# Designed miniproteins, single chains, continued (4), part 34

Each design is a single chain, and the fold is of that chain. pLDDT is the mean over its residues in the fold that is shown.

## One batch from the design tools (miniprotein)

Design m13149
Fold by ESMFold2-Fast:
Formats: structure tokens, C-alpha cells, sequence
Structure m13149 (fold): chain A 71 residues (1-71)
């Protein structure tokens, strides 16, 4: 359960240290970062915060700027 009340409005894919990370934007201003591919942890800086993602992990950033990591 992601706890996100909105619908996906946009998706974006970025490359970080040879890893592929997807960012999904939601109508409430929230976003989810998910590592789609790669051979190790990826450090992603998003809206001034650092997220360390492993394969299969997701990071949730709420519209208020609070963040959490999901496995």
C-alpha cells in the first residue's frame, strides 16, 4: 500500500550510474521512484534529497516533501 490518493499523471525514466530509475508523478503532487534495472544500489538525488535504491525498492515522496523507502 503506497498511501497515494492521486492518479499517475506523468512517468519519466532516468539513468543513474548505469541503472534505470522510473519516476511516477501523481495528481496530488506525490512521486514514486523505482529502480527498474541495474547491478547494485543507485543513489538518486530528487528534489534536494538523496535516495539509495536497491533493485526492487521504491521511494515514495509525498506532496508535502516527506519521503520513505518501500521494499
Amino acid sequence: DTGIPGEVTKTETIEVDGNTVRIEYYSDGSAILEQLSGDGPATVTFKGKDFSLKPGERALLSGSGKSSIQT
Scores: mean pLDDT 71

Design m13150
Fold by ESMFold2-Fast:
Structure m13150 (fold): chain A 81 residues (1-81)
Amino acid sequence: MLSVAEVVEELLSHIDDSEEEFYKKLKEKFSTLSKEEAEQVAKALVVRVYELRDEGKLSEEKAEKLIKIVSEVAKEYEKSL
């Protein structure tokens, strides 16, 4: 099983892909995780997105879109429980 950090970095490798592809990859990964792991990955992803924005590696608009996708996938995951 991948560590939370490894899952987060794998998902971040798709941020330059389409919003649809990022959503799909995030949903696929969440389906393989426990509730606790999914919560840790979602939180770590949000932190990493903000760090990349603050470092100037992501635009403000891109960061907000990515966070919205993470939120939507997390809500769908919660509904599946």
Scores: mean pLDDT 79

Design m13151
Fold by ESMFold2-Fast:
Structure m13151 (fold): chain A 63 residues (1-63)
Amino acid sequence: MAEKAKKLLEALKKKVAENGSLSRKEVIDIAKEVLGLPESASDEEVLKAAEEAMKALLEELSK
């Protein structure tokens, strides 16, 4: 899970570098791909999954 959060951050950074800014839709689409969520997942489901992945990453970093 923490590894997926790292990939999510890397993908988001790449898109910001390419476009100069990142829309909410682009963030959600990238999170769906990186976290393995279905295209039918709601914005709320995607954001909850991203929050859980970030919490797991923070716990791993506390080692």
Scores: mean pLDDT 76

Design m13152
Fold by ESMFold2-Fast:
Structure m13152 (fold): chain A 88 residues (1-88)
Amino acid sequence: MLDPETAEREAAETQAGIDGLIADIKYVAENEKDIKKAERKITILYTAGQLLAAALSFLGYHEQAAANDARIRETVAEAEKILEEKKK
């Protein structure tokens, strides 16, 4: 296992990655005019977010991983609502 100092740094970098993916999901939902392309991009970003949340769990940050997984799922649900509104 990584030393505590390295694990803390890795967890912080992983959190920054998750925050970036959440921002990207919102950006795609708002700005991508092709709904099918937006759905595909959001799916890729969601998958990447799940892997980063799993990395937090691997580092021992289980509560932070669970919180971020929930936050990513909520962001995807909000993005899906934006895309459905664009279909109307």
Scores: mean pLDDT 85

Design m13153
Fold by ESMFold2-Fast:
Order: structure tokens, then C-alpha cells, then sequence
Structure m13153 (fold): chain A 101 residues (1-101)
């Protein structure tokens, strides 16, 4: 279905972002570019439950907020906590996408 294609694309993007986050190579430019693309994909969803749609958007906001703050942080302990939070949010997103496919 159209939603299955959108979900597969979102999973690819989320996996790429996670790989870069873990490698310490994620840039603010990557966050802005991929964030825009994920927003475009989400706006393409048709017939998904409202709760699922809202949860996806909240998880994306949480992921990108944590990732941006991690990229900007100068404190190694704070940076590590923000990376861990971003990873947990991305894993929750990937699980939700798998259940929605």
C-alpha cells in the first residue's frame, strides 16, 4: 500500500540518522534535511488512526530535539544522556512503524 512505501522510506531515514548519531557524525544540516523529508512522508499518510499519527509526530519531535541538543552540547555527560534519549525515541518510532506496516 502507499502507507507501506512511506513507512519503508521513513525506516530507512531513521536507521541512517541513528547510525550517524551513534558514530558522532550527525550534523545540524542532516537533522534539518532529514526532518523535512520525514515531515513530507508523514503528510502523505492516508487512513492511519489519529492516535498513531499523533504518536509518530510526537516521537519525531522528541528525537530531533534530543539530537539537536546533543550536537550542540559541550558537556560529555549531558551529550551522552541526550544521545541515549534520542536512541530510545528512534527505537520506539521504528517499532511503531513496524506495527503500522
Amino acid sequence: SKNEELIREMERIMRDLLAKLRAGTLTLEDIDEKGKRLSELISGFEGVPVKTYVTINLLLVGFFTSARLAALSKNPEVKAQLIAGAEETAEAMLELLRKSA
Scores: mean pLDDT 83

Design m13154
Fold by ESMFold2-Fast:
Structure m13154 (fold): chain A 64 residues (1-64)
Amino acid sequence: MDEESLKVAERAASTGTDEGLAIALMIAGIEKSLGRPDVANRIALKAAEAAGDTELAEQARKQL
């Protein structure tokens, strides 16, 4: 239902830049604080995969 937040985070993560990763993780943190941990974990996983951070991606998968 938060398709706009997901799209913004996906675009940011897809850039593969440090700034894009930071923006995606900020959006994930906001979603988690709003009581949407599933959305937050999904965004974090995509951001980690786009950045090539295998350890962060594994941590995100464990929280799903």
Scores: mean pLDDT 71

Design m13155
Fold by ESMFold2-Fast:
Structure m13155 (fold): chain A 55 residues (1-55)
Amino acid sequence: DKKKKELKEKVDKFLKEKGVNNVTEEDIKAFIKELKLKDKNDIKFVVDYIFSKLE
């Protein structure tokens, strides 16, 4: 799925720029809002992927 690949790349860039150990819940919330995602499933995918990377 091309869209999921693009979302993963955006998340990876966000985490690299912030530093994985320095990402706060407010940073994640702001990032998701900036993506302007309309589909609940896309939002859930991004959230789940971010938390998988922070573990």
Scores: mean pLDDT 79

Design m13156
Fold by ESMFold2-Fast:
Structure m13156 (fold): chain A 85 residues (1-85)
Amino acid sequence: SELTERAERLLREARELLERAKNAKTLLESIGLTLSAIGLEIDAERLIREAERAGDERALRLAREALELARQAKEIAMENIKKFK
């Protein structure tokens, strides 16, 4: 389904973002990653609502996984901001 394809794309982006957050080396990179993670959280929350309305259980599960990974990436990036001065 279109929702499943969107969820799979968000999940890939969230996985890449999490990897980048774990390997961030600068304050500026960590700020950028934090903003990207916030954007992915918004997109994932929107897709969750759309998947719930459509009854697309697969898209819903994938979108929830993407949201969790985006939240983890944001937390790591924000902690990096605190470490880099």
Scores: mean pLDDT 89

Design m13157
Fold by ESMFold2-Fast:
Structure m13157 (fold): chain A 94 residues (1-94)
Amino acid sequence: SAAEKRRALAEARALLLESASAFLEQNPKTHEEVEAMIEALLARIAELLPELRPALEAIRDRVFAEHADAPPVELGRAFFREVDRLLAEREAAV
């Protein structure tokens, strides 16, 4: 239902904010640490909104490719920004 989808999107938004906060607190120094945090957030959002898994995986793959030589903090920020945009687009569509 639309109400269930709105609740799932709100929960996904909360997970994104929690993950971004944890990312800043942990200040990961390696790509491997950031990639692990990205994969964990992707899996949690995909459990709430399974239909978003392909879009989330596409964002992951693109961000990893575009930021392969970037500092770990930029890789994380790029992923969080793209997921924020995806959730905003889906919120507008409900």
Scores: mean pLDDT 87

Design m13158
Fold by ESMFold2-Fast:
Structure m13158 (fold): chain A 82 residues (1-82)
Amino acid sequence: SMLEELEKLIKRMDELARKVKEYAEKGDVEKAKEALEEFKKLGEEIIKKMEELGVPKELIEKFRKQMEGAIKQGEEFIKKAE
């Protein structure tokens, strides 16, 4: 189902956020950047699926803000590892 697909993408996005932190802490800046880029792409895909499912605009905006915060945190971890 589309809802099951959305849940799997959200779980994968959470796993990628953890990988960004893990790679950055290990000094693997390149892998951290790759994981962050995949996180950004999945976030955009999730937003499109939410729109297709008719999720209320307010909830989509909340998700966008949460995603933006996670991206900034990931970028901070990468900068500290450089």
Scores: mean pLDDT 85

Design m13159
Fold by ESMFold2-Fast:
Structure m13159 (fold): chain A 74 residues (1-74)
Amino acid sequence: MDELVEEAREIMLKKLKEGVPADEARIEAHIYFIEKMTEEDIEKLAKELGIDVETLKKLLKEELEDYKKILAEK
């Protein structure tokens, strides 16, 4: 998980350096983070949030679709 968080931060910083607006850079980093989460990462996050894995998977899928829609409208 921590390594994936660092990778997402690096993507955000790279986009910011390229002149991408901060909101778009943040969305792109979140998309990367969600898409790169392993089953174990999801299980750990679900436990930390106090929800079940299936609920978290559904929420992550919905979040990913929302982010992609926002990015496509720009």
Scores: mean pLDDT 79

Design m13160
Fold by ESMFold2-Fast:
Structure m13160 (fold): chain A 72 residues (1-72)
Amino acid sequence: MKEKLEAAVEHVKKTVSPEIAKLAEEAARLVAEDPHPAVVAGRALWIVGEGIELGKSEEASKAALAIITATE
């Protein structure tokens, strides 16, 4: 799981703005500490919510999906 999360974050850093990449890094860190499905869902929703406030909802959705996929 940790290796998949690290790979997902590296991919996100190449495809989204630095602000969204920072959200993905923080979410991946928390998910690595507690990979419970509720934590994964909560962190994914948090990325999307923060991204909407930044006007970057599409980038945030891609980042959230990458984190979810890395935990499957």
Scores: mean pLDDT 81

Design m13161
Fold by ESMFold2-Fast:
Structure m13161 (fold): chain A 90 residues (1-90)
Amino acid sequence: EVEKAKKSLDDSIAGLREEYARLAEVQPEEAQAFGDASLARLNEMKAEGDKLYKEGKKEEATKVYIEGRNFADRAIGRARSALLRAQAAA
């Protein structure tokens, strides 16, 4: 379902923002550079999915939203790994 895929992407983007906010408390420069690039890419993917959905291409929109969610989940993992490394060094 396209609505479920879109919601999953939105939820993952929100989760990514939370992880970057946490990383920014320890490594603000790393969080800024990494967060900006990841969020820019996710906004592009969301815009493409939204465009496909408006065009009635629900299956294609669903695939783009799933790809975006997977990208966001990987970015969350990278942010968490960076935080763990920073905590281990402190």
Scores: mean pLDDT 81

Design m13162
Fold by ESMFold2-Fast:
Structure m13162 (fold): chain A 60 residues (1-60)
Amino acid sequence: MKIDPSKFSKKVTPEDARKEWEKLRPQLSSEQLAQLGPGILDPKNGGEAAGLIERIREAL
């Protein structure tokens, strides 16, 4: 595929991802925290972090 406009769309900045993660942490198990935390808190994963936060909200 050529560059898709959706690839440039970001729902959450790294700082916003961290804030949302802090809100969700108390609602997650220790295993989920260990598996999801690194992906959400990594600044390079801003777009992926947005997707992970959306999935966590859907699960809750």
Scores: mean pLDDT 60

Design m13163
Fold by ESMFold2-Fast:
Structure m13163 (fold): chain A 99 residues (1-99)
Amino acid sequence: VEKPSTLHKKALEKSKKKALELGDYSTAKALDQYIKLIDDLENGKISSDQYKQQVTQLDKQTVEESKKEGKSKSSREIASFYTGETLRLLGDAIQKELA
């Protein structure tokens, strides 16, 4: 069975491509960083606590950049789908799978 982390990472990669097509480079950069954090968590390079902290920092950065860019609603909806709450729940699911 494919891991939730792998499925979510594929979805983030698809969202990154769409953000680039829409010219939303800040969202694409944030999505790339989220993918990297999921990889690091899955490969044991960072702890669940470190993952949650890094995700929280990226969420804050993404929100601040979104406010500066104004009206890219579609890119904001993509980013909102992968907010800290969603990514924290994913981190918990990955840790449960690895246990």
Scores: mean pLDDT 64

Design m13164
Fold by ESMFold2-Fast:
Structure m13164 (fold): chain A 104 residues (1-104)
Amino acid sequence: MPEVEELIRRLVAEIAEMRAAGAPASELMRVFGRGIGEITKLLENTPEHLVERVRVLARLAVALSEVAPPEVRQTLRDLLLTLLEGATIPEVKAILQEALERVA
C-alpha cells in the first residue's frame, strides 16, 4: 500500500530527526505510538492480507529500531513478542521471529 510505505518513511525520518535533535525517549515513544496507530488503521481495511500486514509492521519495527534509543527498541520488542504469542499462522510466526532477531 503506497500510503503505508509513505507513513513508514515519514515516521522513520521524523524519529531520526528528533533523536538527532536530542528529543527525550518519552517524546520518541509518543511519535512511535501515533505512527503505529495510523498504520494499524490502514491495515485493518485488508483482512485478506494478514501476512502482508504483519510484514509491513515487522519492517516498520526493524526500521524504527535502527534510529530509536534503547527504551523505544524495548517497546518494539515487547510489541513483537505480544504479536508472536497470539500468532497461529507459521508464516506470521516466521516474520515476527526474524523481526525480533533484528530489533536490538
Scores: mean pLDDT 74

Design m13165
Fold by ESMFold2-Fast:
Structure m13165 (fold): chain A 70 residues (1-70)
Amino acid sequence: SLADLVQEFTRLAHEALELAKDNPELLKRIQDLTHRFLTELSRLSPEQAKELVLKAKKELEEIIEEIKKL
C-alpha cells in the first residue's frame, strides 16, 4: 500500500540522517529530499504518489550508499 511505502521511506530517511549526522552537506541533502517529497506527496493522486515514493526511495538509497563509502 502507499502507507507501507511511505513508512519504509521514513525509516530509510531516519537511518540516512543518523549515518550523515557529522556531515552537514549530506544532512542538508537528505533533509531537502525529504521536505520536497512530503510537499509534493500532499498534492498528488494515489497513483502519482506511489511513483513519487518509489523515486524518492531510490534517491535516498543512493545517498545511503554514498555515505557508507565515507
Scores: mean pLDDT 80

Design m13166
Fold by ESMFold2-Fast:
Structure m13166 (fold): chain A 73 residues (1-73)
Amino acid sequence: AYQPSPEQVQAAMNYARNYIAQNFPSASAANKQALLKEIELGLKSAKSPEELTQGHIVAVIQAAAPAYGLQPA
């Protein structure tokens, strides 16, 4: 079964943090951290390399952001 490496998860998390910082700059640090924690758990349990692509990460962030109180700039 597919298992992402810690390095792959770290790279994907760095991309997610950067994307959130650029697209949700006014969101609270607490809300950003809560969303990032959920994303990290999802990435660590990824079942295919596709789930660590930038496109997939953006789609997950966009779908989850409103529930975490993040609004686009």
Scores: mean pLDDT 83

Design m13167
Fold by ESMFold2-Fast:
Structure m13167 (fold): chain A 74 residues (1-74)
Amino acid sequence: KVKELEEAYRKRFEERLKSPVKRQYALTPEETDKLLEEASKRAQELGLTDARVHLALYDELRDKAIAEGKARKR
């Protein structure tokens, strides 16, 4: 299960490299740091150590924060 999750996040990272999503919303530096810490914590809890997995988790959390209205429109 953990390995399947890691592969899914690695694939998501690779897809973002091929087709980067243009963002119209900005998070504050403090909110960005909080999301990076949360992504790192989740990765550690799941036993994931790949940096690409951390970045994919961060992107997922960032997208959720934007959807919840925590980001300001540029």
Scores: mean pLDDT 67

Design m13168
Fold by ESMFold2-Fast:
Structure m13168 (fold): chain A 84 residues (1-84)
Amino acid sequence: SPVLEEVARLQTELVRAILAGDVEKAREIYDRIVRTLREHLGVPDEEVERLRALFDEALKDPSKLGEFQAALGEVVERARARLA
């Protein structure tokens, strides 16, 4: 799916922005991911709210980046399963 490929690309760019300490860029990329998840993959608001909390923690603490990546990956895989 071109949509799932776009999310994967944005995830890679997001991780790079977080590790570089580029908060403005990270927020921009995260907003694009959230828009794609909601508008194109039908992800529920509850899942998006949980991701936002983990994203905010990852911006402050690199040790939380793995938890955020795992949660985002689970959301994407559930969306993939619904499209199959």
Scores: mean pLDDT 84

Design m13169
Fold by ESMFold2-Fast:
Structure m13169 (fold): chain A 95 residues (1-95)
Amino acid sequence: MEEKFVFKFPDGGETEVTVKVEGDTATIKVENKGNKSPVKVEVYVNGKKVGEITVAPDSSGEITVEGVKEGDEITIVAKDLGTGEEKKASFIYKK
C-alpha cells in the first residue's frame, strides 16, 4: 500500500510525504520542496508516536517504522518550524 500527501504551508513551499507499507513495515519519505523553514514530520500508529524526522529546506529524509498491521491507523503530522503551522493526514492500512 502506498499513500502520498502534499502539505502546503503559508511560506509558499510544499512538503510531500510518501508512506509505503509492505508487510509489517512502513517507510515514510519526506521531501521539503521550497519551504523557507525546516519541516518536522511526526508519525503516529493508532494514536501512539512511533517516529519523527526534521527535514531542511530543499532536502529529503526517510524513516522506517516496524510492527504495523492491517487495520492500523497511520497519522502523519507535518509542522512548519518557521510559522508553527501544523497539518495532518491519516489513513487506515489495507491489504
Scores: mean pLDDT 82

Design m13170
Fold by ESMFold2-Fast:
Structure m13170 (fold): chain A 84 residues (1-84)
Amino acid sequence: KEAVRQATREKLRQNAEKGRPKSLEYIREIDKLLEERKKKGIELSDEQIRKALAYLIGAVIHLIGDGDEERAEELFELAKKEIE
């Protein structure tokens, strides 16, 4: 079972290395959109912010966890839509 644990750790490490740059891009883009809304005096509801952050976290988890880039992109677009 130790060999299975090592394989799992290695897969998670590889997924994290590959997903980390794109995760940072997603985080920066959402942050920029939130700052842009704030500068324009647009008030986002607590629900919109909560949903956007939940989708962003889900996107990051899919990038660095299972490496599902398609699902990550879907969740990232949902995050952006909440704060539009």
Scores: mean pLDDT 80

Design m13171
Fold by ESMFold2-Fast:
Structure m13171 (fold): chain A 109 residues (1-109)
Amino acid sequence: GKIEEAVERVLHLTEGEFSREELLTIARALQEIAKKLFGEELSTEELTRLLEYLIRLILKKDVSADVQIELGIDEKILKVLDEFLKLINYDLSKETVVKESKKYLEKNK
């Protein structure tokens, strides 16, 4: 599905810091946020771009405006990211990101 395809496309970018299962959990939470905000899921391409950008933030890589343009980070993707950052209280630690994603999924099932 869209989630599994996006995760496979970005797994190599995590430099071994995230498992496939952890990325699947994060991607599922992002899709639930998108459904809440827009009434529809992100496309595989939009989800892939969002996950790559989020991984860059977590790993403290370059996230400049030039990278946002290169990755095609539009206002729709930024709105999902903003809600996710609020959900994790801006704590980009792997433990918090995975934990809060799991909690969000359980609460919104």
Scores: mean pLDDT 83

Design m13172
Fold by ESMFold2-Fast:
Structure m13172 (fold): chain A 90 residues (1-90)
Amino acid sequence: MGYSPEELIKEADASIEAAKELIERAEKALEEGDEKKAVSLGVAALILLSAARYLYEEAYKKGGLSEEELEEKLKEIEELIERTREILEK
């Protein structure tokens, strides 16, 4: 496989940053009354957060992350999932 643990972490970090941008855009869409746009952006953010979780777990299995580093990243992902769920429940 062409991906090193470092490349997996980089891709996961990029996915989290993209998800954060989508969540901010979804929250703005809700403020503007565009529920359909907010839901679409929220679903896209959840897909990216799921990908980031998978990539960090794979990097951990390859020795690229400590257990503490993995737990910190998974906590950030869980917080972003909760924030996205609040958007989707409105």
Scores: mean pLDDT 86

Design m13173
Fold by ESMFold2-Fast:
Structure m13173 (fold): chain A 59 residues (1-59)
Amino acid sequence: GDPAKIDELGTQMSRRGIELHQEAEEVRKKDPSAMKKVEEIREEAGRFLGEGMDEILAL
């Protein structure tokens, strides 16, 4: 593996995870009944993390 690429990808995943968490919290605060939208954001986060993990394991 390439340690520099693994480190960079890990940093990008961490930043995106924080962004998605903040987005979900903002949606929740503006419309507490929008649970479906919060679930969709969480599903996107899960997919993103899964894809990133697959990329790290391929390096």
Scores: mean pLDDT 75

Design m13174
Fold by ESMFold2-Fast:
Structure m13174 (fold): chain A 90 residues (1-90)
Amino acid sequence: ASLALTKVVDNEDLSSVKDKDVGLLLTALHYAGLPEAKETGLKYLPPEYVDVTPENMHNILPLIAGLKSESQEKRQEIYNKLKNYLESKK
């Protein structure tokens, strides 16, 4: 999850990132103040990849904290990169 966020921030190729990790990032963005991020995840990914469960909370909480420490503009930039990646996968 943290590696996936680093790849997005650094404009690295996301093809090596698991869809599950993309879903976790979109879920974290939703809780960091971008409600549209979860809707996008549900459109392109299985629902289980964007659900908050006891098992995935330990992965989501650090991502939410990291994203909340960023500006609103930076969170929007990260979201746009993830959305464009998912749209490119079809």
Scores: mean pLDDT 74

Design m13175
Fold by ESMFold2-Fast:
Structure m13175 (fold): chain A 68 residues (1-68)
Amino acid sequence: GAEEERLRRLNEELARLIEEEARKRFPDAEIEVEVIGPTRVRLTLRVDGREYVLEGTAVEVRRRLLAL
C-alpha cells in the first residue's frame, strides 16, 4: 500500500546516508548497501582483509557502523 511505499522510499534515503557515512569513515573499503525490506538494510563492508555484514533497521546498522 501507499504507506509501505512511503516507508521504503524513506529507507532508501537512509541507506544512501549510511553508504555516505561508511565511505567517509572507510574511504579505501569496498562498500555495498542494499534495501532488503521497507524498514531493513544490509551493509557489506570489506576493509583490511575483513568482511563485515551489518543487517537490521537503518538506525541499528548506522549505530554498529559508528562503533567499528
Scores: mean pLDDT 84

Design m13176
Fold by ESMFold2-Fast:
Structure m13176 (fold): chain A 63 residues (1-63)
Amino acid sequence: MKEKIEELEKKVKEYQQQIDSLRAAAARDPASREVLDAAIQTFNEQAKKYEEEIKKLREELES
């Protein structure tokens, strides 16, 4: 279980880093903002899914 949580946490961190990078890029270049916003939303939804799974695993099986 702990290894699965660590794998999911790494995935979340990877998506969060990509989101942060895309947000920074969108702030610098407004012309690309709409395209980058769509990508940010997609990655944010994926990160949320993994975060929910991590929370469920932690709450149910972690002492």
Scores: mean pLDDT 78

Design m13177
Fold by ESMFold2-Fast:
Structure m13177 (fold): chain A 93 residues (1-93)
Amino acid sequence: SEERKEVLRLTAAKLRLIGSLLSFELDEITIDEVLETIRQAIKDGVTKEEIAKILLGFGIVNEEEAEEIIKAKSDEELLKLVREALEKYKKKK
């Protein structure tokens, strides 16, 4: 079933993003590696709203920053906003 394959692909993409954020929390990966996982998640069909929700759940972004991510007009604008949030978050660790 194509619908089943799509659900599995989306679930796998979200889990890969969550895994990369956990590795980032452990200082095991770079900001650029997190951004590459986000870029791949977008390609796999994860929405801006879902990405913002995951980042908000990790405390990487606040509600205002999450709203800016949702309003991003392009994938590159989204990735820029996420980079800025990750850099700010790392300085507080």
Scores: mean pLDDT 89

Design m13178
Fold by ESMFold2-Fast:
Structure m13178 (fold): chain A 110 residues (1-110)
Amino acid sequence: MLNVFVAALVKDESQREAILKKLRELYERGEEDPERVKKLLIETLKKLGLKVAKVFVTEDTVVIGAADEDADRALAEELLRAARENYAEATPHTRLVLEALIAAAELALE
């Protein structure tokens, strides 16, 4: 089963719902090619106006970090701090998610 993680710092609920809808559509279609899932998610994120900060692809996992320029900066700072504090004790798979979140938060804070 393909594991898909999207760490997206969105500007509003509409942007969040669009990302969740795309993830659901890919899951319901049984799309399990990591490179195909990556390309379709990046296209969706860019179409919504998000900038992609970090991408990891393995045989069974896709992790994407992305941020909108109008994302909540206070939330981005809080998530960045929490992700950095938890990185050292995280499992290898969780570290990929935390690295994507860190990259997304850093991009939101530029």
Scores: mean pLDDT 85

Design m13179
Fold by ESMFold2-Fast:
Structure m13179 (fold): chain A 104 residues (1-104)
Amino acid sequence: LDEAQTELNTGNKYLDKKNYENALSSYEKAAKILNSSKKRNPNLEFSILLNIALTYKALGKNAVANVLYKTAQIYFTNITRPDLAEIAEERRKSSEIKAFTLPI
């Protein structure tokens, strides 16, 4: 979990600097670490997925970003996290490009 959180934080720093390639690379590493983890962390999983979608939006790939936001909304609804599903829908409608992190 600490390694996944570290990669998420690294990705967020790259995103804020508009280094989208390195942001995606760091988020992909965070996702791989989390997927190999014995412990599920929905807040961390959500933050990684949302920031990947946000990075694609920043790259002008709005269709890809919209699919990722909708996928997150459906997934988190299915695991009974309507709070996270609502955030995904709100961020899909937003034009703001800012790194997202949930308090853990």
Scores: mean pLDDT 80

Design m13180
Fold by ESMFold2-Fast:
Structure m13180 (fold): chain A 94 residues (1-94)
Amino acid sequence: KSKLEQLEDLLLRFYIEVSEVLKQTLSEEEYQKKMAEINKIIKEMAKQIKKPGISFEEAVELAIKMLEEIAKVADNPEVKKIAEETIKELKELA
């Protein structure tokens, strides 16, 4: 796999795992509210990653920042652990 494909796979895995944890631990109303905030963070970071001339290393740094912000919004110890484990894997790609 290319490094870009590995980055995309890690981000997709992270999103799925976070969504499942929050779905199982929160009420439907709180889940929808948290996921709306998480989706806003993802959209804002995607705009930065799509800027012309961004390096792969810069894309990884933006992905790490995105995961840290998502973990803060989620405010869940399992999500924090998933973020820390995924950030470690992202750092190995750079």
Scores: mean pLDDT 85

Design m13181
Fold by ESMFold2-Fast:
Structure m13181 (fold): chain A 55 residues (1-55)
Amino acid sequence: DEGERSSERSFAALTEEQIRAGRERHLEALRRYGQEGETTASLDKLVERMLEQSR
């Protein structure tokens, strides 16, 4: 539970659809950057957290 900052809550306010769209776009940016491996793993973990909170 990371509800300490209002900014953190703004992410939880996103719908599953919005989170998925944001993830897709962000993954494309990471892929283009060439730092996909470890960075993608960290992003995937964050996205799963947001999806659970959005539920």
Scores: mean pLDDT 60

Design m13182
Fold by ESMFold2-Fast:
Order: structure tokens, then sequence, then C-alpha cells
Structure m13182 (fold): chain A 73 residues (1-73)
């Protein structure tokens, strides 16, 4: 599913960057889950509004999700 794909990509990105932010392994997993859930919600909202939905999670979408997840910390 899109959620699982986004979660996997976010986990890889956050694991590489986690030491820079002082995040625990549990916090990294939680951020990846929240980011993935938000990405799915955004894609569903865009589809409902008739907006273009990306074919796959791309760097721009992942950056936007991570930036919003970080703002929520």
Amino acid sequence: SLREEVEAILLELLEKEAPKFGLSEEEVRELARRGAERAVAMAEAAARAGLEVPESPDAELLTAVLERARAAL
C-alpha cells in the first residue's frame, strides 16, 4: 500500500539522519508512521479535490511530509 511504501522510505531516511536530531529508534519508527499516515491522508484529499496525485512517493512529497512531521515535534 502507499502507506507501507512511504513508511519504509521514511524509515530509511530517518535512520540515516536520526543521530543528527538525537532521536531514539522508537521515535524514528513513530515519525515514519505519522509521516506515512499524513502522506496517505494528503493523497486522498488531493484525489477528492481532483488534484494530481504522484504515481509514487517522490523526494518532494517525502520532504514535505518530513517537514510537517518535524514541525509537530
Scores: mean pLDDT 66

Design m13183
Fold by ESMFold2-Fast:
Structure m13183 (fold): chain A 82 residues (1-82)
Amino acid sequence: SDRDELLQLVLEALKETNPELAERLRKLAETEAPITDEFEERYKKEVKKEVELEIQRKVLERVYEKRGDEEGYAKHMAELEA
């Protein structure tokens, strides 16, 4: 239950920045129980790194938008991809 709620929050966070990744994660959750080890292993293998990166992108985008620093955002994102 708690993990399912967390998954929904992550999906909501991704819908604006990467709707394709959000749909992939949603479909994965539909085929397996979100609280099972099997779902967790598939999540780790298929989407965890991409989900974590997209969450970081959303946080950084908001921070740099508030500062009006588009160049700083682009530089920081390049460093995350390295």
Scores: mean pLDDT 64

